# Designs tried in a protein design run: designed miniproteins, single chains, continued (5). Part 106

Each design is a single chain, and the fold is of that chain. pLDDT is the mean over its residues in the fold that is shown.

## One batch from the design tools (miniprotein)

Design m19916
Fold by ESMFold2-Fast:
Structure m19916 (fold): chain A 96 residues (1-96)
Amino acid sequence: SSHSKEKVLELLKEKYPEREFLIYIQLGLEYYVLQGDEEKAREYFRKAGFDDEEIEELLELHRNERTKGMLELILKRLEEIGAKEEIIEEIRKEIE
């Protein structure tokens, strides 16, 4: 659940900071899609390093069922912040 994921994120943040980005993205999507909590989704997307304009674009892509475009924007951001190549390649396979 979102609550258990938040607790796991806090624990992992201390031990494995490189995993924070993907956990933030996952939490943001779960709050938006499963709970309709747009404010909390925006908070986690900001923690993942997206600015407010990029967050609005992500939400609009999802609202218009343009999931591939949303994933491509997430991938571009991951590349810009220097995320591990292994993570980038895994997400790239999902959008191809």
Scores: mean pLDDT 65

Design m19917
Fold by ESMFold2-Fast:
Structure m19917 (fold): chain A 77 residues (1-77)
Amino acid sequence: SKESEAARKLTAAGIAFIGGDEETAVEMLKEAYELAKDNPELLKEIARFARDMAERSTNPEVREELKKLAEEAEKQA
């Protein structure tokens, strides 16, 4: 299901971020967001992940993309 795919993308984003691949983490979170647009609970989780990653990132471009994604997910939830 789209929900299961979104959950897998969230897990992949977390693994990528921990591994230092912040660009892949952002990409996976954006894919999770597209799959989860009709699921408020997943959108809330995506927003939390994005905000946490934005706070931990030292890359301004990544931080900006993650903040925008969090805002979009919060608005859709």
Scores: mean pLDDT 84

Design m19918
Fold by ESMFold2-Fast:
Structure m19918 (fold): chain A 104 residues (1-104)
Amino acid sequence: SAEERRERLRARIDQMRAHFASLTPEEKREVADALEKQAEVLEKEGADPRTIGSLYLAAGLAYEASGDRERAVELFQKAHEYFEKAGDEEGARIVRELAERLAA
């Protein structure tokens, strides 16, 4: 259901935030760069949009944890585009809310 998808995605975001918070500043940047590059490779290969969106979301959260708010917003916007392409309305809504909160 939509509600279960929202709750699971929010829980996953909280888990990712906790994990990234445990990393050093250098590790946060390395993980963010690696996730973004992985998403870009899969994007060029025409991989599943939900998978691409999930990687951009994870990269955005890692940049957020590193203090790079502007880059996090850009990646949340990319995640939004891919979740919309996947028909994942709940994913698209949540990632848009993340981008809006950081941009404010």
Scores: mean pLDDT 89

Design m19919
Fold by ESMFold2-Fast:
Structure m19919 (fold): chain A 75 residues (1-75)
Amino acid sequence: ELEELLKKLQEQIQRKRDAYTRMAEGAKGAAELHYKNGDRESAALLYEFAADMYEQSGDTEKAEELRKEAEKIKA
């Protein structure tokens, strides 16, 4: 039934957002390690990736913070 399909789709969307949050956390951690090791180029790319993942998860505030961090590293 359509009602059942809608609930299944909403659950799929939520699981996808949770996966994006996990990817964002992993990428952020990797970015911090690269920055600490002096690899600013990789750090900036990973912060950008983490920001995109947070945006996909619906956390636009975290996404903006990480994009700003990436821009500062690139500057």
Scores: mean pLDDT 84

Design m19920
Fold by ESMFold2-Fast:
Structure m19920 (fold): chain A 70 residues (1-70)
Amino acid sequence: SASDLAFQGLLAAAEGDYETAAALLRQAIAQMPDDSPQLPQLLLDLATVLRRAGREEEAARYEARARELA
């Protein structure tokens, strides 16, 4: 499920595996409905992971998307 993928992604991030974390969080987001109340937080979680990986421009795009949904 999207929740299982999100959980696995956050665990990977806690272990410092930001590339695996980003991939799992993208998969979780792709499986969520556009109106999901969980979506803005997952977009922010993905942005945080991307920033820790040094991918700041990509992180900023997900942060902007999260703000549009909040």
Scores: mean pLDDT 86

Design m19921
Fold by ESMFold2-Fast:
Structure m19921 (fold): chain A 59 residues (1-59)
Amino acid sequence: GVEEVAEKMKKMKEIVSKGLKEAGLGTVSLEIKDDGTAVVTYETVFGTQVTEVDLKARA
């Protein structure tokens, strides 16, 4: 249910943040919305990258 998605979102935030730091990426921002959408913004040598994932659609 929705509660299970919220728990997975918290774990994903931690994993993504750690992974980006280990990859040597400078700036990272992870925004997880209550509607199950995750927005990841990070800085690379090619500029700012933004990835949007609808976690509700990926049940």
Scores: mean pLDDT 65

Design m19922
Fold by ESMFold2-Fast:
Formats: C-alpha cells, structure tokens, sequence
Structure m19922 (fold): chain A 104 residues (1-104)
C-alpha cells in the first residue's frame, strides 16, 4: 500500500471529522471515531518518520493531535472519563512525534 496515499487519505478523513465536530451535536460515537482516526494517523506518521518523510509525518501528527484534542473535549463534556484519558495519551504521543519530526 502506498504510504503517502494512506497519509493523504487519513488527513482528508480527519478534516471531514473535524468539520462534523464543529457542525453536528457532540456524541461519544463521534469522539470515538475522532480518536480512532487520530490513532491510525499516528501509526502512519511514525512509519513516515522511520522512512525519513519528516514533513509529511509532522503534518499527519499535527492533524492527529487536533483530532485527539477534539475527542478529549467531547468526552469531557459528555462525562466519559475513560475516553478522555485515552485521548490525553494520544495527545501526548502526537506531541512527541511532532517533536521528533522537527529534529529532522
């Protein structure tokens, strides 16, 4: 599978979900989907970073950070403490990958 095509696909999906989060009523289902896409994005970013694609890795990780932050906001608003904690761990991982990408 083309890694760059996977990166573009996850970025576009993330943009769509963030648009949904702005325009739709918040739900735990939306928060879980935001977090799943963020986690998938971080796996793609990590693979990109290992292959030396630091710029694309940073873009994907920054999008994943934005998705995970939105998932945390929704989870906290709706009282899902477990989902909020999981989102916080994804936020920490995204920040670390962004920092690693900036060193290249």
Amino acid sequence: MDLLLRAIGIILRGIGLLFDAENKEPSLELAKELLKVAEEGLKIAEELLKQGDSKMAKLVAEQALKLAKKAKEIAEKLGDKELAKKAEEVIKKAKELIKEAEKL
Scores: mean pLDDT 86

Design m19923
Fold by ESMFold2-Fast:
Structure m19923 (fold): chain A 82 residues (1-82)
Amino acid sequence: SAEELLKKAIEALKKGDIEKAKELLEKAVEEAEGALRLIAEGLLKYLDGEREEAAKLLQEAKILGSPEQLELANEAVDILDS
């Protein structure tokens, strides 16, 4: 699922495995819609060095997302602040 792909991508980012994280995030963008897609796109922007755009996409995800999706969005925001 898109949620599993995002969780695995965040784990890869925490380990510094940028190549694996990009692959997982690209698959998440393909499978996801709404808030989950915004989280995946935001993290891809972060990896491209576009931190301000990444933050905007994650803020949008927090507005649109369910409580469970908000948890993933908050984990992604923590990655930006690392």
Scores: mean pLDDT 83

Design m19924
Fold by ESMFold2-Fast:
Structure m19924 (fold): chain A 57 residues (1-57)
Amino acid sequence: GEVILRVAARDLGLSQETVRRILTQVLRGEISVAEAARRLGISPSKVSSLVAAIRAE
């Protein structure tokens, strides 16, 4: 998870803590993929890919 979070945070210009917090909220069902996409400024499909990659690690 951490390597993927570091790369995503760098590419998005956000802190690792911000990316981790938002993706963790998606994993817990606290926010939707669409809401996370809005907050991160990326597509819903990219959020789904990042969540799947974190689960695989």
Scores: mean pLDDT 76

Design m19925
Fold by ESMFold2-Fast:
Structure m19925 (fold): chain A 57 residues (1-57)
Amino acid sequence: AAAARAARSDALGLEKVKELNKIVKDYQAGKMTKEEFKERAKKELGLSDPEVEFILS
C-alpha cells in the first residue's frame, strides 16, 4: 500500500518534469518569452522565482 502511493507520487513528479522539459524546449526554440516561461512553470509546477531562475541558469 505505502509503496504504491510512493510510486504514484513519483509518477506525478516525472510527468511534471516532462512537461517542464517540453516548456524549456519551446522557450529555447523562441516560441515563448522568458516571462511566459516563468509564469507557466510557477502555475503548473508551483515553483518559486529563484527555482525558475536556477532552472534557466
Scores: mean pLDDT 70

Design m19926
Fold by ESMFold2-Fast:
Structure m19926 (fold): chain A 84 residues (1-84)
Amino acid sequence: SKEREELAKELSKIEGIDEKMAKEIASAVVNLIEEKASDEEIEKAVDTVIKQLEAEYNVEISEEAKEKVKKIALEHAEEVRKKE
């Protein structure tokens, strides 16, 4: 979807997050927003997806990058909720 592509593009600008990781995170976040998930559920899902990606690609994503991902994900959730 366009929302997933736009979020993925924004997330891929974060140092340490490549385009494939950004797409996986964006997909999970947008699905949760569509399901009316809380901010806490979105943050937990981001942590879970990042841990899975770190294990799959044998990389360590910095705490700074993780916090930036969560911030962008929650900002996107707030913007979607404002339009409803």
Scores: mean pLDDT 84

Design m19927
Fold by ESMFold2-Fast:
Structure m19927 (fold): chain A 65 residues (1-65)
Amino acid sequence: SLKPVYQEALKVFEETKDKEKAIEVLLKGLREKLNLPDVVLDVARHELSKLSDEEFKELLKRLSK
């Protein structure tokens, strides 16, 4: 299950208020669980960075259920 990965990223974002740090925590977890190649992680980083702080938080909350 990827829920723990999303929960960890959400916790980091809520504690630090640092979206970039939370994105890197999320991508690290996805890399480890799904064995994703670097090009896929680069695309995901770019797309997640386009989200507002509120949109990113809402996304993590929905995926953590």
Scores: mean pLDDT 86

Design m19928
Fold by ESMFold2-Fast:
Structure m19928 (fold): chain A 116 residues (1-116)
Amino acid sequence: MITLTESGGGTFKEGSSVTLSGKISGPVELIGEVGWFRQKEGEPLKFVASIDLSGETSYGKEVEGRFTISYDAAKKTAYLNMNNLKKEDTATYYFYAVDLATGKVYWGEGVEVKVV
């Protein structure tokens, strides 16, 4: 069974920096892409960031220039460095991973990030 372990949520002050992590465990043949979506209260799920197998990154408009995504293949762990947090970054953040062999997308249960 594939398991996604998320960490780094909590309550943070505006202007601070925090790192979220997502770790992939279990028998997965090839990770093609990892990233984060977020959902703010009363809003739809929105794309935050991704990194693919080639190392190509993509960012949502609201976070571009402030957030940085990276992936450590040896540890099967992705990191989302969230710089200069704004109150508007308050959301539940969902880690995802794409299995290239099956095309299946695995989703984490989400971590809450609150900016005060």
Scores: mean pLDDT 87

Design m19929
Fold by ESMFold2-Fast:
Structure m19929 (fold): chain A 75 residues (1-75)
Amino acid sequence: TLREEAIKLLEEAIKALEAGDSLTALEKLAQARVLAEKVSPEAAELVGKAGDAVLAGDRETAIELAKKAKEILEE
């Protein structure tokens, strides 16, 4: 489902952020946001904010926001 694919992309984004790979993280977050918009506007907004945090150099906030988005999609 779109939800399952969005969760997978968020897991990949979180892994990339933990590895310090901001480019891969941004790509995965952008893909996850597109899918999340069809399932949960709330989760999609958090994914967008996570991307903004990556661009601002705030990796810890980006990971936290991506995890919150994933948690909403898992309900």
Scores: mean pLDDT 87

Design m19930
Fold by ESMFold2-Fast:
Structure m19930 (fold): chain A 99 residues (1-99)
Amino acid sequence: KQYLTPVERELSLIIQKALEGEISPEEAARKIAEIYEERGDLERAEAFRAIAKNTELALQLMIMLLSGEITPEEAKYLAENAKNYEELRKLLEEIKKKK
């Protein structure tokens, strides 16, 4: 397995626990938000807090933001405006058209 930084390892473990059902995706998003806040990345911290409030899409939005598929600002917008996966896909296509 590739060597990870302490932060990358901590984030990876949180995501793995959410994928395995040990913690909820919403709890995982809150923990990740706290890590970014402690590091002074307030933009990512705010995005993950918005994700934590979206029960249906929390896991998907976390994966997309951590992989760099979406920006923190886009993740916050999607978390606040998409209620389900169908709405998420529609809003993602609108975002991608602007790029």
Scores: mean pLDDT 80

Design m19931
Fold by ESMFold2-Fast:
Structure m19931 (fold): chain A 57 residues (1-57)
Amino acid sequence: MEEELEKAAKEAREELEKLSDDQADEAVGKAAEKVAENPEWNRLEWYKELLKEAKKI
């Protein structure tokens, strides 16, 4: 699980680095909104959602 978390965090960060600051803020905001709707999600699910939203921009 630790290695999965580290890999997911790295992938999310790399996708965010490809975006402008405004686009990165939009991706983070959308991911945060999804996590707020799903309080059972852990940090791994946060990074997966962040990566998914970053790729959509």
Scores: mean pLDDT 78

Design m19932
Fold by ESMFold2-Fast:
Structure m19932 (fold): chain A 85 residues (1-85)
Amino acid sequence: DRYQIDRRTVIQTIGDQLGNIINFIDQHPDDISTARTRLMNMSDMADGVGMHDISDRLRDISNITDPSVMRQRVQDLYRQVSDQV
């Protein structure tokens, strides 16, 4: 009943946050826990609007322990999401 979040707005928000996470990992590769928390929050947001594939990918990336691998996977998803904006 109240506020349906436009799917495109959610995709734009995820794209912006993914770009910020890439920059954060580059500056703070030893603080992976902050990046993980942000990825999990985005996964919940994507799931809430029916974007289950994006949600699953974000959750999988949040479980990565190697900062360089996490960065690469975030960048790959960022490129895919940016093409939808």
Scores: mean pLDDT 79

Design m19933
Fold by ESMFold2-Fast:
Structure m19933 (fold): chain A 77 residues (1-77)
Amino acid sequence: VEEELQRLDREAQELGKEASEAYEKGDYKKAGELLKKAAELVREAARLLREAGAPEEVVERLLELARGLEELGEKLE
């Protein structure tokens, strides 16, 4: 679980950087698509953490982050 979570975190961070770069270049559709993908990875991490017995506060924080990323992604598309 720890290795999978570390992988998901790394991938989400990379997508976030790519989304920021796309946004700065004016490619809003690509930025939105990348943010939505990052949101999916964060939601998967939250699910794995919940199954592993993480505090609900931690899980809730990740789900809020994922929701924010998805909403921003939809607004950019």
Scores: mean pLDDT 80

Design m19934
Fold by ESMFold2-Fast:
Structure m19934 (fold): chain A 65 residues (1-65)
Amino acid sequence: VTKEAAAMIALIGIAIEEGVDVDIRLENGTLTLSGDKKDKEKFEEMYKRAKEYGEKLGFKVRGEI
């Protein structure tokens, strides 16, 4: 499993656990997470977990809401 595949699988899992509808894009070492303002609080908690995990794997993590 590549770092890219591992990161995507983990972030999808985190989003499902937090119950957040999110679009995840991986491009040129950057993971971009896009959420809806209606889910802001859940998105922020998910983003915190995703950022920690993604950065440990060597990716830059960005959020949009």
Scores: mean pLDDT 80

Design m19935
Fold by ESMFold2-Fast:
Structure m19935 (fold): chain A 58 residues (1-58)
Amino acid sequence: MEAALEELRRKARELGFSDEDIDEAVGMARSLMAQGYSPEESIELALRGAKSRQAFRA
């Protein structure tokens, strides 16, 4: 669990996301895990959402 969230933070930071966007992605992943998604699925969905959000800000 925690190792998966740390990996999410690291990947998002490498993609150039702001600390606020990284925190939102982590929050999304935690919410998805609470709904029964696997850590892997939650990370994938959260990163996809963050990438989409970054694109729309431009």
Scores: mean pLDDT 76

Design m19936
Fold by ESMFold2-Fast:
Structure m19936 (fold): chain A 87 residues (1-87)
Amino acid sequence: GRLIEEAEELLKKAEELMKEGKYKEAAEVALKALMLAMQATENKETILYGIGAALRVIGLMLEGKYKEAAEVAIEGARYVIEQTKKE
């Protein structure tokens, strides 16, 4: 569906930003990918995982830990996208 396709495109952009050392931008884009992927799933366990990942990302960003935030957001978005594709 459109939400998953948009989430995958944002995840690719976040991974490219990560390779460029643009950690804050990577975290922001990956968090958006995670939030879109969560809207595409009907699985309660996948949604709960996504909520936990999003809260951790926000916490890390508030602490200025942008590289860690980007890593968590990218992993979270990837997981939610792959689980949604199995539905």
Scores: mean pLDDT 89

Design m19937
Fold by ESMFold2-Fast:
Structure m19937 (fold): chain A 64 residues (1-64)
Amino acid sequence: SMDKEIIEFFLEELKERLTASGEDTEEEIEKALKSAREELEKLLKDEELRKKMKERYEYLKSLK
């Protein structure tokens, strides 16, 4: 589904950012990703926020 694609995209971006920073341990990164997944799933249940997240996803995807 599109929602799954949006979630996986933002989680990969977060993982890449946290890994690049070098400030977090692998365990801290995994915990952050789990928390972020739960929050993203919650946000996507709101139609207005879902629309904004989809627009952001399309924009960021266009930069790759």
Scores: mean pLDDT 81

Design m19938
Fold by ESMFold2-Fast:
Structure m19938 (fold): chain A 65 residues (1-65)
Amino acid sequence: LEEEVRRALEEELRASMEVIKAAVEKRFSKGDAKKEAEARLEEAQARADRAAEELRRAREALRAA
């Protein structure tokens, strides 16, 4: 269970880093590149939301154990 929490934390960290990277690319991009960066940011945020839910579930499982 603790290993599951660790893996969920790692995934959340990776997903958060992708959101930051996409947000930076969007902020400094122009034209079509900005449109692509906006799409990547939306994808990264969806992944981060999913990772946060997995982490929450893993923490609840660990707490129940």
Scores: mean pLDDT 80

Design m19939
Fold by ESMFold2-Fast:
Structure m19939 (fold): chain A 63 residues (1-63)
Amino acid sequence: MTYYRIKTGETEADVQAAIDKVKKSAKVYKIEVRRDLETGEIVVYAIAEPSKELEKIAEKVEL
């Protein structure tokens, strides 16, 4: 399992587009959506199987 971070935008459309790309790129186990309170930017976190396609659009998070 690998933890990925995807920076989206401030709209629901941006978030949905990011989630759709993640689901197409890898087998996803969990998705969490978080909002940055300072910027209003929405960030999607995903726990997924390692995928080269997902790594093109998402940052791999090291714990």
Scores: mean pLDDT 75

Design m19940
Fold by ESMFold2-Fast:
Structure m19940 (fold): chain A 70 residues (1-70)
Amino acid sequence: LDLAEIDAAITEVLKVLQEGLDKGLSLEEIEKLVDQKLAELAKTNSPEVVAVVEQFVKGVLENVKMLLKK
């Protein structure tokens, strides 16, 4: 596992998430944009790196949903 590659990929996904929030997009629209970015990353990164990034990002999305629900 390349931690620098994982960190860079996570940063790109978090940027998409933040841009969606800043634009006032719905959680459904934000999840769709995040899924699109993960699909792009899967084309250029190893399956192991993508799996770690997906797991991390799903955790972040769950936390964002909890914060917006309350």
Scores: mean pLDDT 79

Design m19941
Fold by ESMFold2-Fast:
Parts: C-alpha cells; structure tokens; sequence
Structure m19941 (fold): chain A 75 residues (1-75)
C-alpha cells in the first residue's frame, strides 16, 4: 500500500478495535461482536481498494449501532 493508505488502514484498524472493546464492555453477545469484527474486516478491505476512510468508519459505526440495538431487543 502507499504510505498514506497504510496510515489510514492502521487508523481504521485501531478504530475498529476500539468499537469492539466498547461493545464487549457494554455486554454485547459473542455473536454480535463476531458480526461487527466481520464488518471491520470488510471495511478494511474496501478502504484498501477505494481509499474512503470516512465511508469505512461509517460502515463500522452502523454495524456497532445494530449490535447494540439487537442487545436491547433481546431483553
């Protein structure tokens, strides 16, 4: 990857790890955490191919929001 793309990729990976840590602390199910991790991996791949860091972060945010919503619905 270009140095600029690599920096963005590393930033996005760290962002994803932070979101997973937040979900785990909130008590999200292992299934929902696994789904968010899969979305993070897809977002990282798409970012590498497109360079759209903002869009990749939005994709991760939506997955995390859905995981939290599903946790609430399971109560």
Amino acid sequence: MSPETQKGYDELAAYGDEKVAELRAAGASPEDIAAVRRTILRALRRYRDTGDLEGAKEEIDRAAEEALRRQEERK
Scores: mean pLDDT 80

Design m19942
Fold by ESMFold2-Fast:
Structure m19942 (fold): chain A 64 residues (1-64)
Amino acid sequence: AMEAETERARQLEEAFAAGDLEKVVEIYPKEETIKIFRMAAGGAEAAGRPDSAARYRALEEKVK
């Protein structure tokens, strides 16, 4: 249901804010976490936030 996806997205945002990679991996499978970081990096770059994009790319490398 839409509720479950919304709740997981909120938990993921909280984990990103805390910098808690372990919590992110617990919420989503490794493959999904990699996709999320890749999309987040692209979105940050498109929004003119290169520092945020670099952080997301570093997180992607850590979970590979």
Scores: mean pLDDT 67

Design m19943
Fold by ESMFold2-Fast:
Structure m19943 (fold): chain A 83 residues (1-83)
Amino acid sequence: SAKEKFLAIIAEISEKIYNKTPVDELETLQRLIKAAAENKISLLDLIRIVNEAVRATLAGIEAGKSLEEIVAAAVKVAEEMLE
């Protein structure tokens, strides 16, 4: 579904932040904008959702949580904001 595709990109971003993996920032942004459009998410709501998911990711890293817990928390925040 369009929602599942969007949440998968959020999970990927969270995982890459955790692993300090270099990202193609432009490609990631293009994927986010496309997935947001498919979910009828405004650009402002996209910014809010990504910001909260990144905050959840960083908070989980600081708390010493596992990758699985961090990704689950970031995805949960994004999913709740889509409602």
Scores: mean pLDDT 85

Design m19944
Fold by ESMFold2-Fast:
Structure m19944 (fold): chain A 73 residues (1-73)
Amino acid sequence: EEELRREVEEIRKELRELGKQAPKNASSYLVSLLVAAGIEVAAAEFSPDPKERRQALETARELIEEAKNLLKS
């Protein structure tokens, strides 16, 4: 439980930092990835099923990595 809470906090911080780095006129695809990642982070925090929370956290990580790759190009 504490490990999952810590991972959720780390992902939230990373998502917040990516939002700051995104250009003001970011592509709709990049914005969609960031929004989807935010939704998955919320699911990881609030879902009553620990297995669903873990799955949402992993999905959030994948979306964040894709957003990072877009920002590098």
Scores: mean pLDDT 79

Design m19945
Fold by ESMFold2-Fast:
Structure m19945 (fold): chain A 118 residues (1-118)
Amino acid sequence: KKEELLKKYMEEGAKTGADNARAFAESRGLTPEQIKEAEAIGEIIGFAYGVYKYLVDHGGLSPEEAARLAMRIAAVRAYELAQKYKDTDPAKAKGYEKVLNDFLEALGITREEVEAAV
């Protein structure tokens, strides 16, 4: 199923991104809160790359179209996770908010557009 394959690309990308960001942050001697923030950022960047790769390999989109759509999908995911963790894990929520804002700037879209897509 296409949905199952997309989910695998998303999950593998997110895990790889989070694992790499955590390892890098730990190697730099960052605080536990900074490591959580970096891991959250890496998770969303990896998730976006997973979506991008799926859209190019299986979606028939150009690299430019795939990158733009993958970043939009990842921005929605970052928003959802930031809202989910804002009261329970503020450091993790801060990481999601940071990568969300970076993607909003890169895409030239508003936070309101992302909120409407949830």
Scores: mean pLDDT 89

Design m19946
Fold by ESMFold2-Fast:
Structure m19946 (fold): chain A 118 residues (1-118)
Amino acid sequence: MPAPFPRGARVGVVSDSEAAARAAALGLEESGLEVVGRVVLAAPTVEEFAAAIRALLAAGAEGLVLTVSDVEAARAAAEAAAAVAPPGMRVAVASLDPEAHAVAVERLTAAGLEVVNA
């Protein structure tokens, strides 16, 4: 099974849904993780995900949680993370759509990121 984020890790949340971002942040904090920021995207594009990820990295994020509502958002999130996240960075994916989740995990893994449970 993929390893969880290490206890006390600083994690940033990027989402295309306010409700999903809030739920992810609460679950992470209850698991003993520090949420350094959450960003909710009005448009889930590669450029918007990349800008959000860069802001969270600047805030000290050591890991990322990406919540994606559909396959288009999953592709954009994975492409953005591949472009701006450090190699080997821990990334968790959350989606209610199993296809969107699978697409994001496959693409993040291919980009050399460490996909973990949230």
Scores: mean pLDDT 84

Design m19947
Fold by ESMFold2-Fast:
Structure m19947 (fold): chain A 69 residues (1-69)
Amino acid sequence: SLSEEEFDAEVDLALALIQYAVAKLSGDPELLRETAARLREWAKTQTGEVAEEIRRYADELEKLADELE
């Protein structure tokens, strides 16, 4: 079973993934950049693999936004 802290980290990662998926599916460069910035700030509050995954989502959204502009 997950500890409360581990459960919260899994929830945070799931919420980050949902935001990433919604932004990516939208194809809206403004939403992509805003979501990427938000995810980067969120990643600063996380550690380890969770922080790395959230940063990866943010990086992908910024690259996609650049390609759409």
Scores: mean pLDDT 81

Design m19948
Fold by ESMFold2-Fast:
Structure m19948 (fold): chain A 85 residues (1-85)
Amino acid sequence: SAAERLLETAEEVARRLLERAEEASVTEATALRIQAVGVLTEAELAVAAEDPTPLLRAMIRNAEAVDAAAGELLRATLREIEAER
């Protein structure tokens, strides 16, 4: 389902951000860890929503601010969800 794919993508994004945080400066590591928690929380809210699309677009913008590749993973999931409409 779209909800399962969104949660799986959010877990992958969070894992990626946490892995980057291990090698980052203290300031960058803090931002990456906050973003990882944010992505997981926002994904849970999005799957509970009638339309996950607005929340998912916000998640993409937030992820892109700290990791462009993480933003692209979420954008790919958005494209898949929109294609199934």
Scores: mean pLDDT 81

Design m19949
Fold by ESMFold2-Fast:
Structure m19949 (fold): chain A 55 residues (1-55)
Amino acid sequence: AARHSVDVIAPSEEEARAKAEEVAAALEQLGATVTDIRIERLPDGRYRATVTFET
């Protein structure tokens, strides 16, 4: 299986998490397996959520 990641950026941690969960749900509906969701605060005050998945 191949492993991939996708990043989503949002102005708040809550919005970044919500977007990441929406992306994760869509990926699972397409047959991928979501293995991890990581959230990181950026230097400018925005948040990056990284969704890791396998196909």
Scores: mean pLDDT 86

Design m19950
Fold by ESMFold2-Fast:
Structure m19950 (fold): chain A 60 residues (1-60)
Amino acid sequence: APREAVAVEDFEAPGPEFLSLRRGERVLILEELPGGLVLARSLVTGREGIVPAVFLEVLP
């Protein structure tokens, strides 16, 4: 099942395939990618994109 996570700090997307997040924003991890990246969907905006996993804390 997809895992829920929270952004631990603001992330500004460096390009169009990345997802910008605000600290405290809830996301769904859709897929784990190579290089410590994830494909995530924001539960606030519904937008999808790539986020470095270091910006996310997986929720129980």
Scores: mean pLDDT 85

Design m19951
Fold by ESMFold2-Fast:
Structure m19951 (fold): chain A 87 residues (1-87)
Amino acid sequence: MEEKLKEIKEKLEKELKELEEFLKKADLSEELKELIKEAVKVQLEGMELLLEIDIKGKATKEQKEKIEELKKKYLELSKQIEKLLEE
């Protein structure tokens, strides 16, 4: 189970690096690129945490608090990205 979680984390890290290279070539503002990278990073951290909880069958108090923190951060980043895209 822990080995499967490690494989998923390695795959997500590879996807993030590929996104960073794509964003370097994209004709987007640097502010928008940074917000997109941060939003994806938050989403990946949330996915990793949820997978860890699923594998272990229960969440700690700290894990539940971290999920709520990541949800709030993602919502704020999504609002900022949406605002910049409407320009």
Scores: mean pLDDT 76

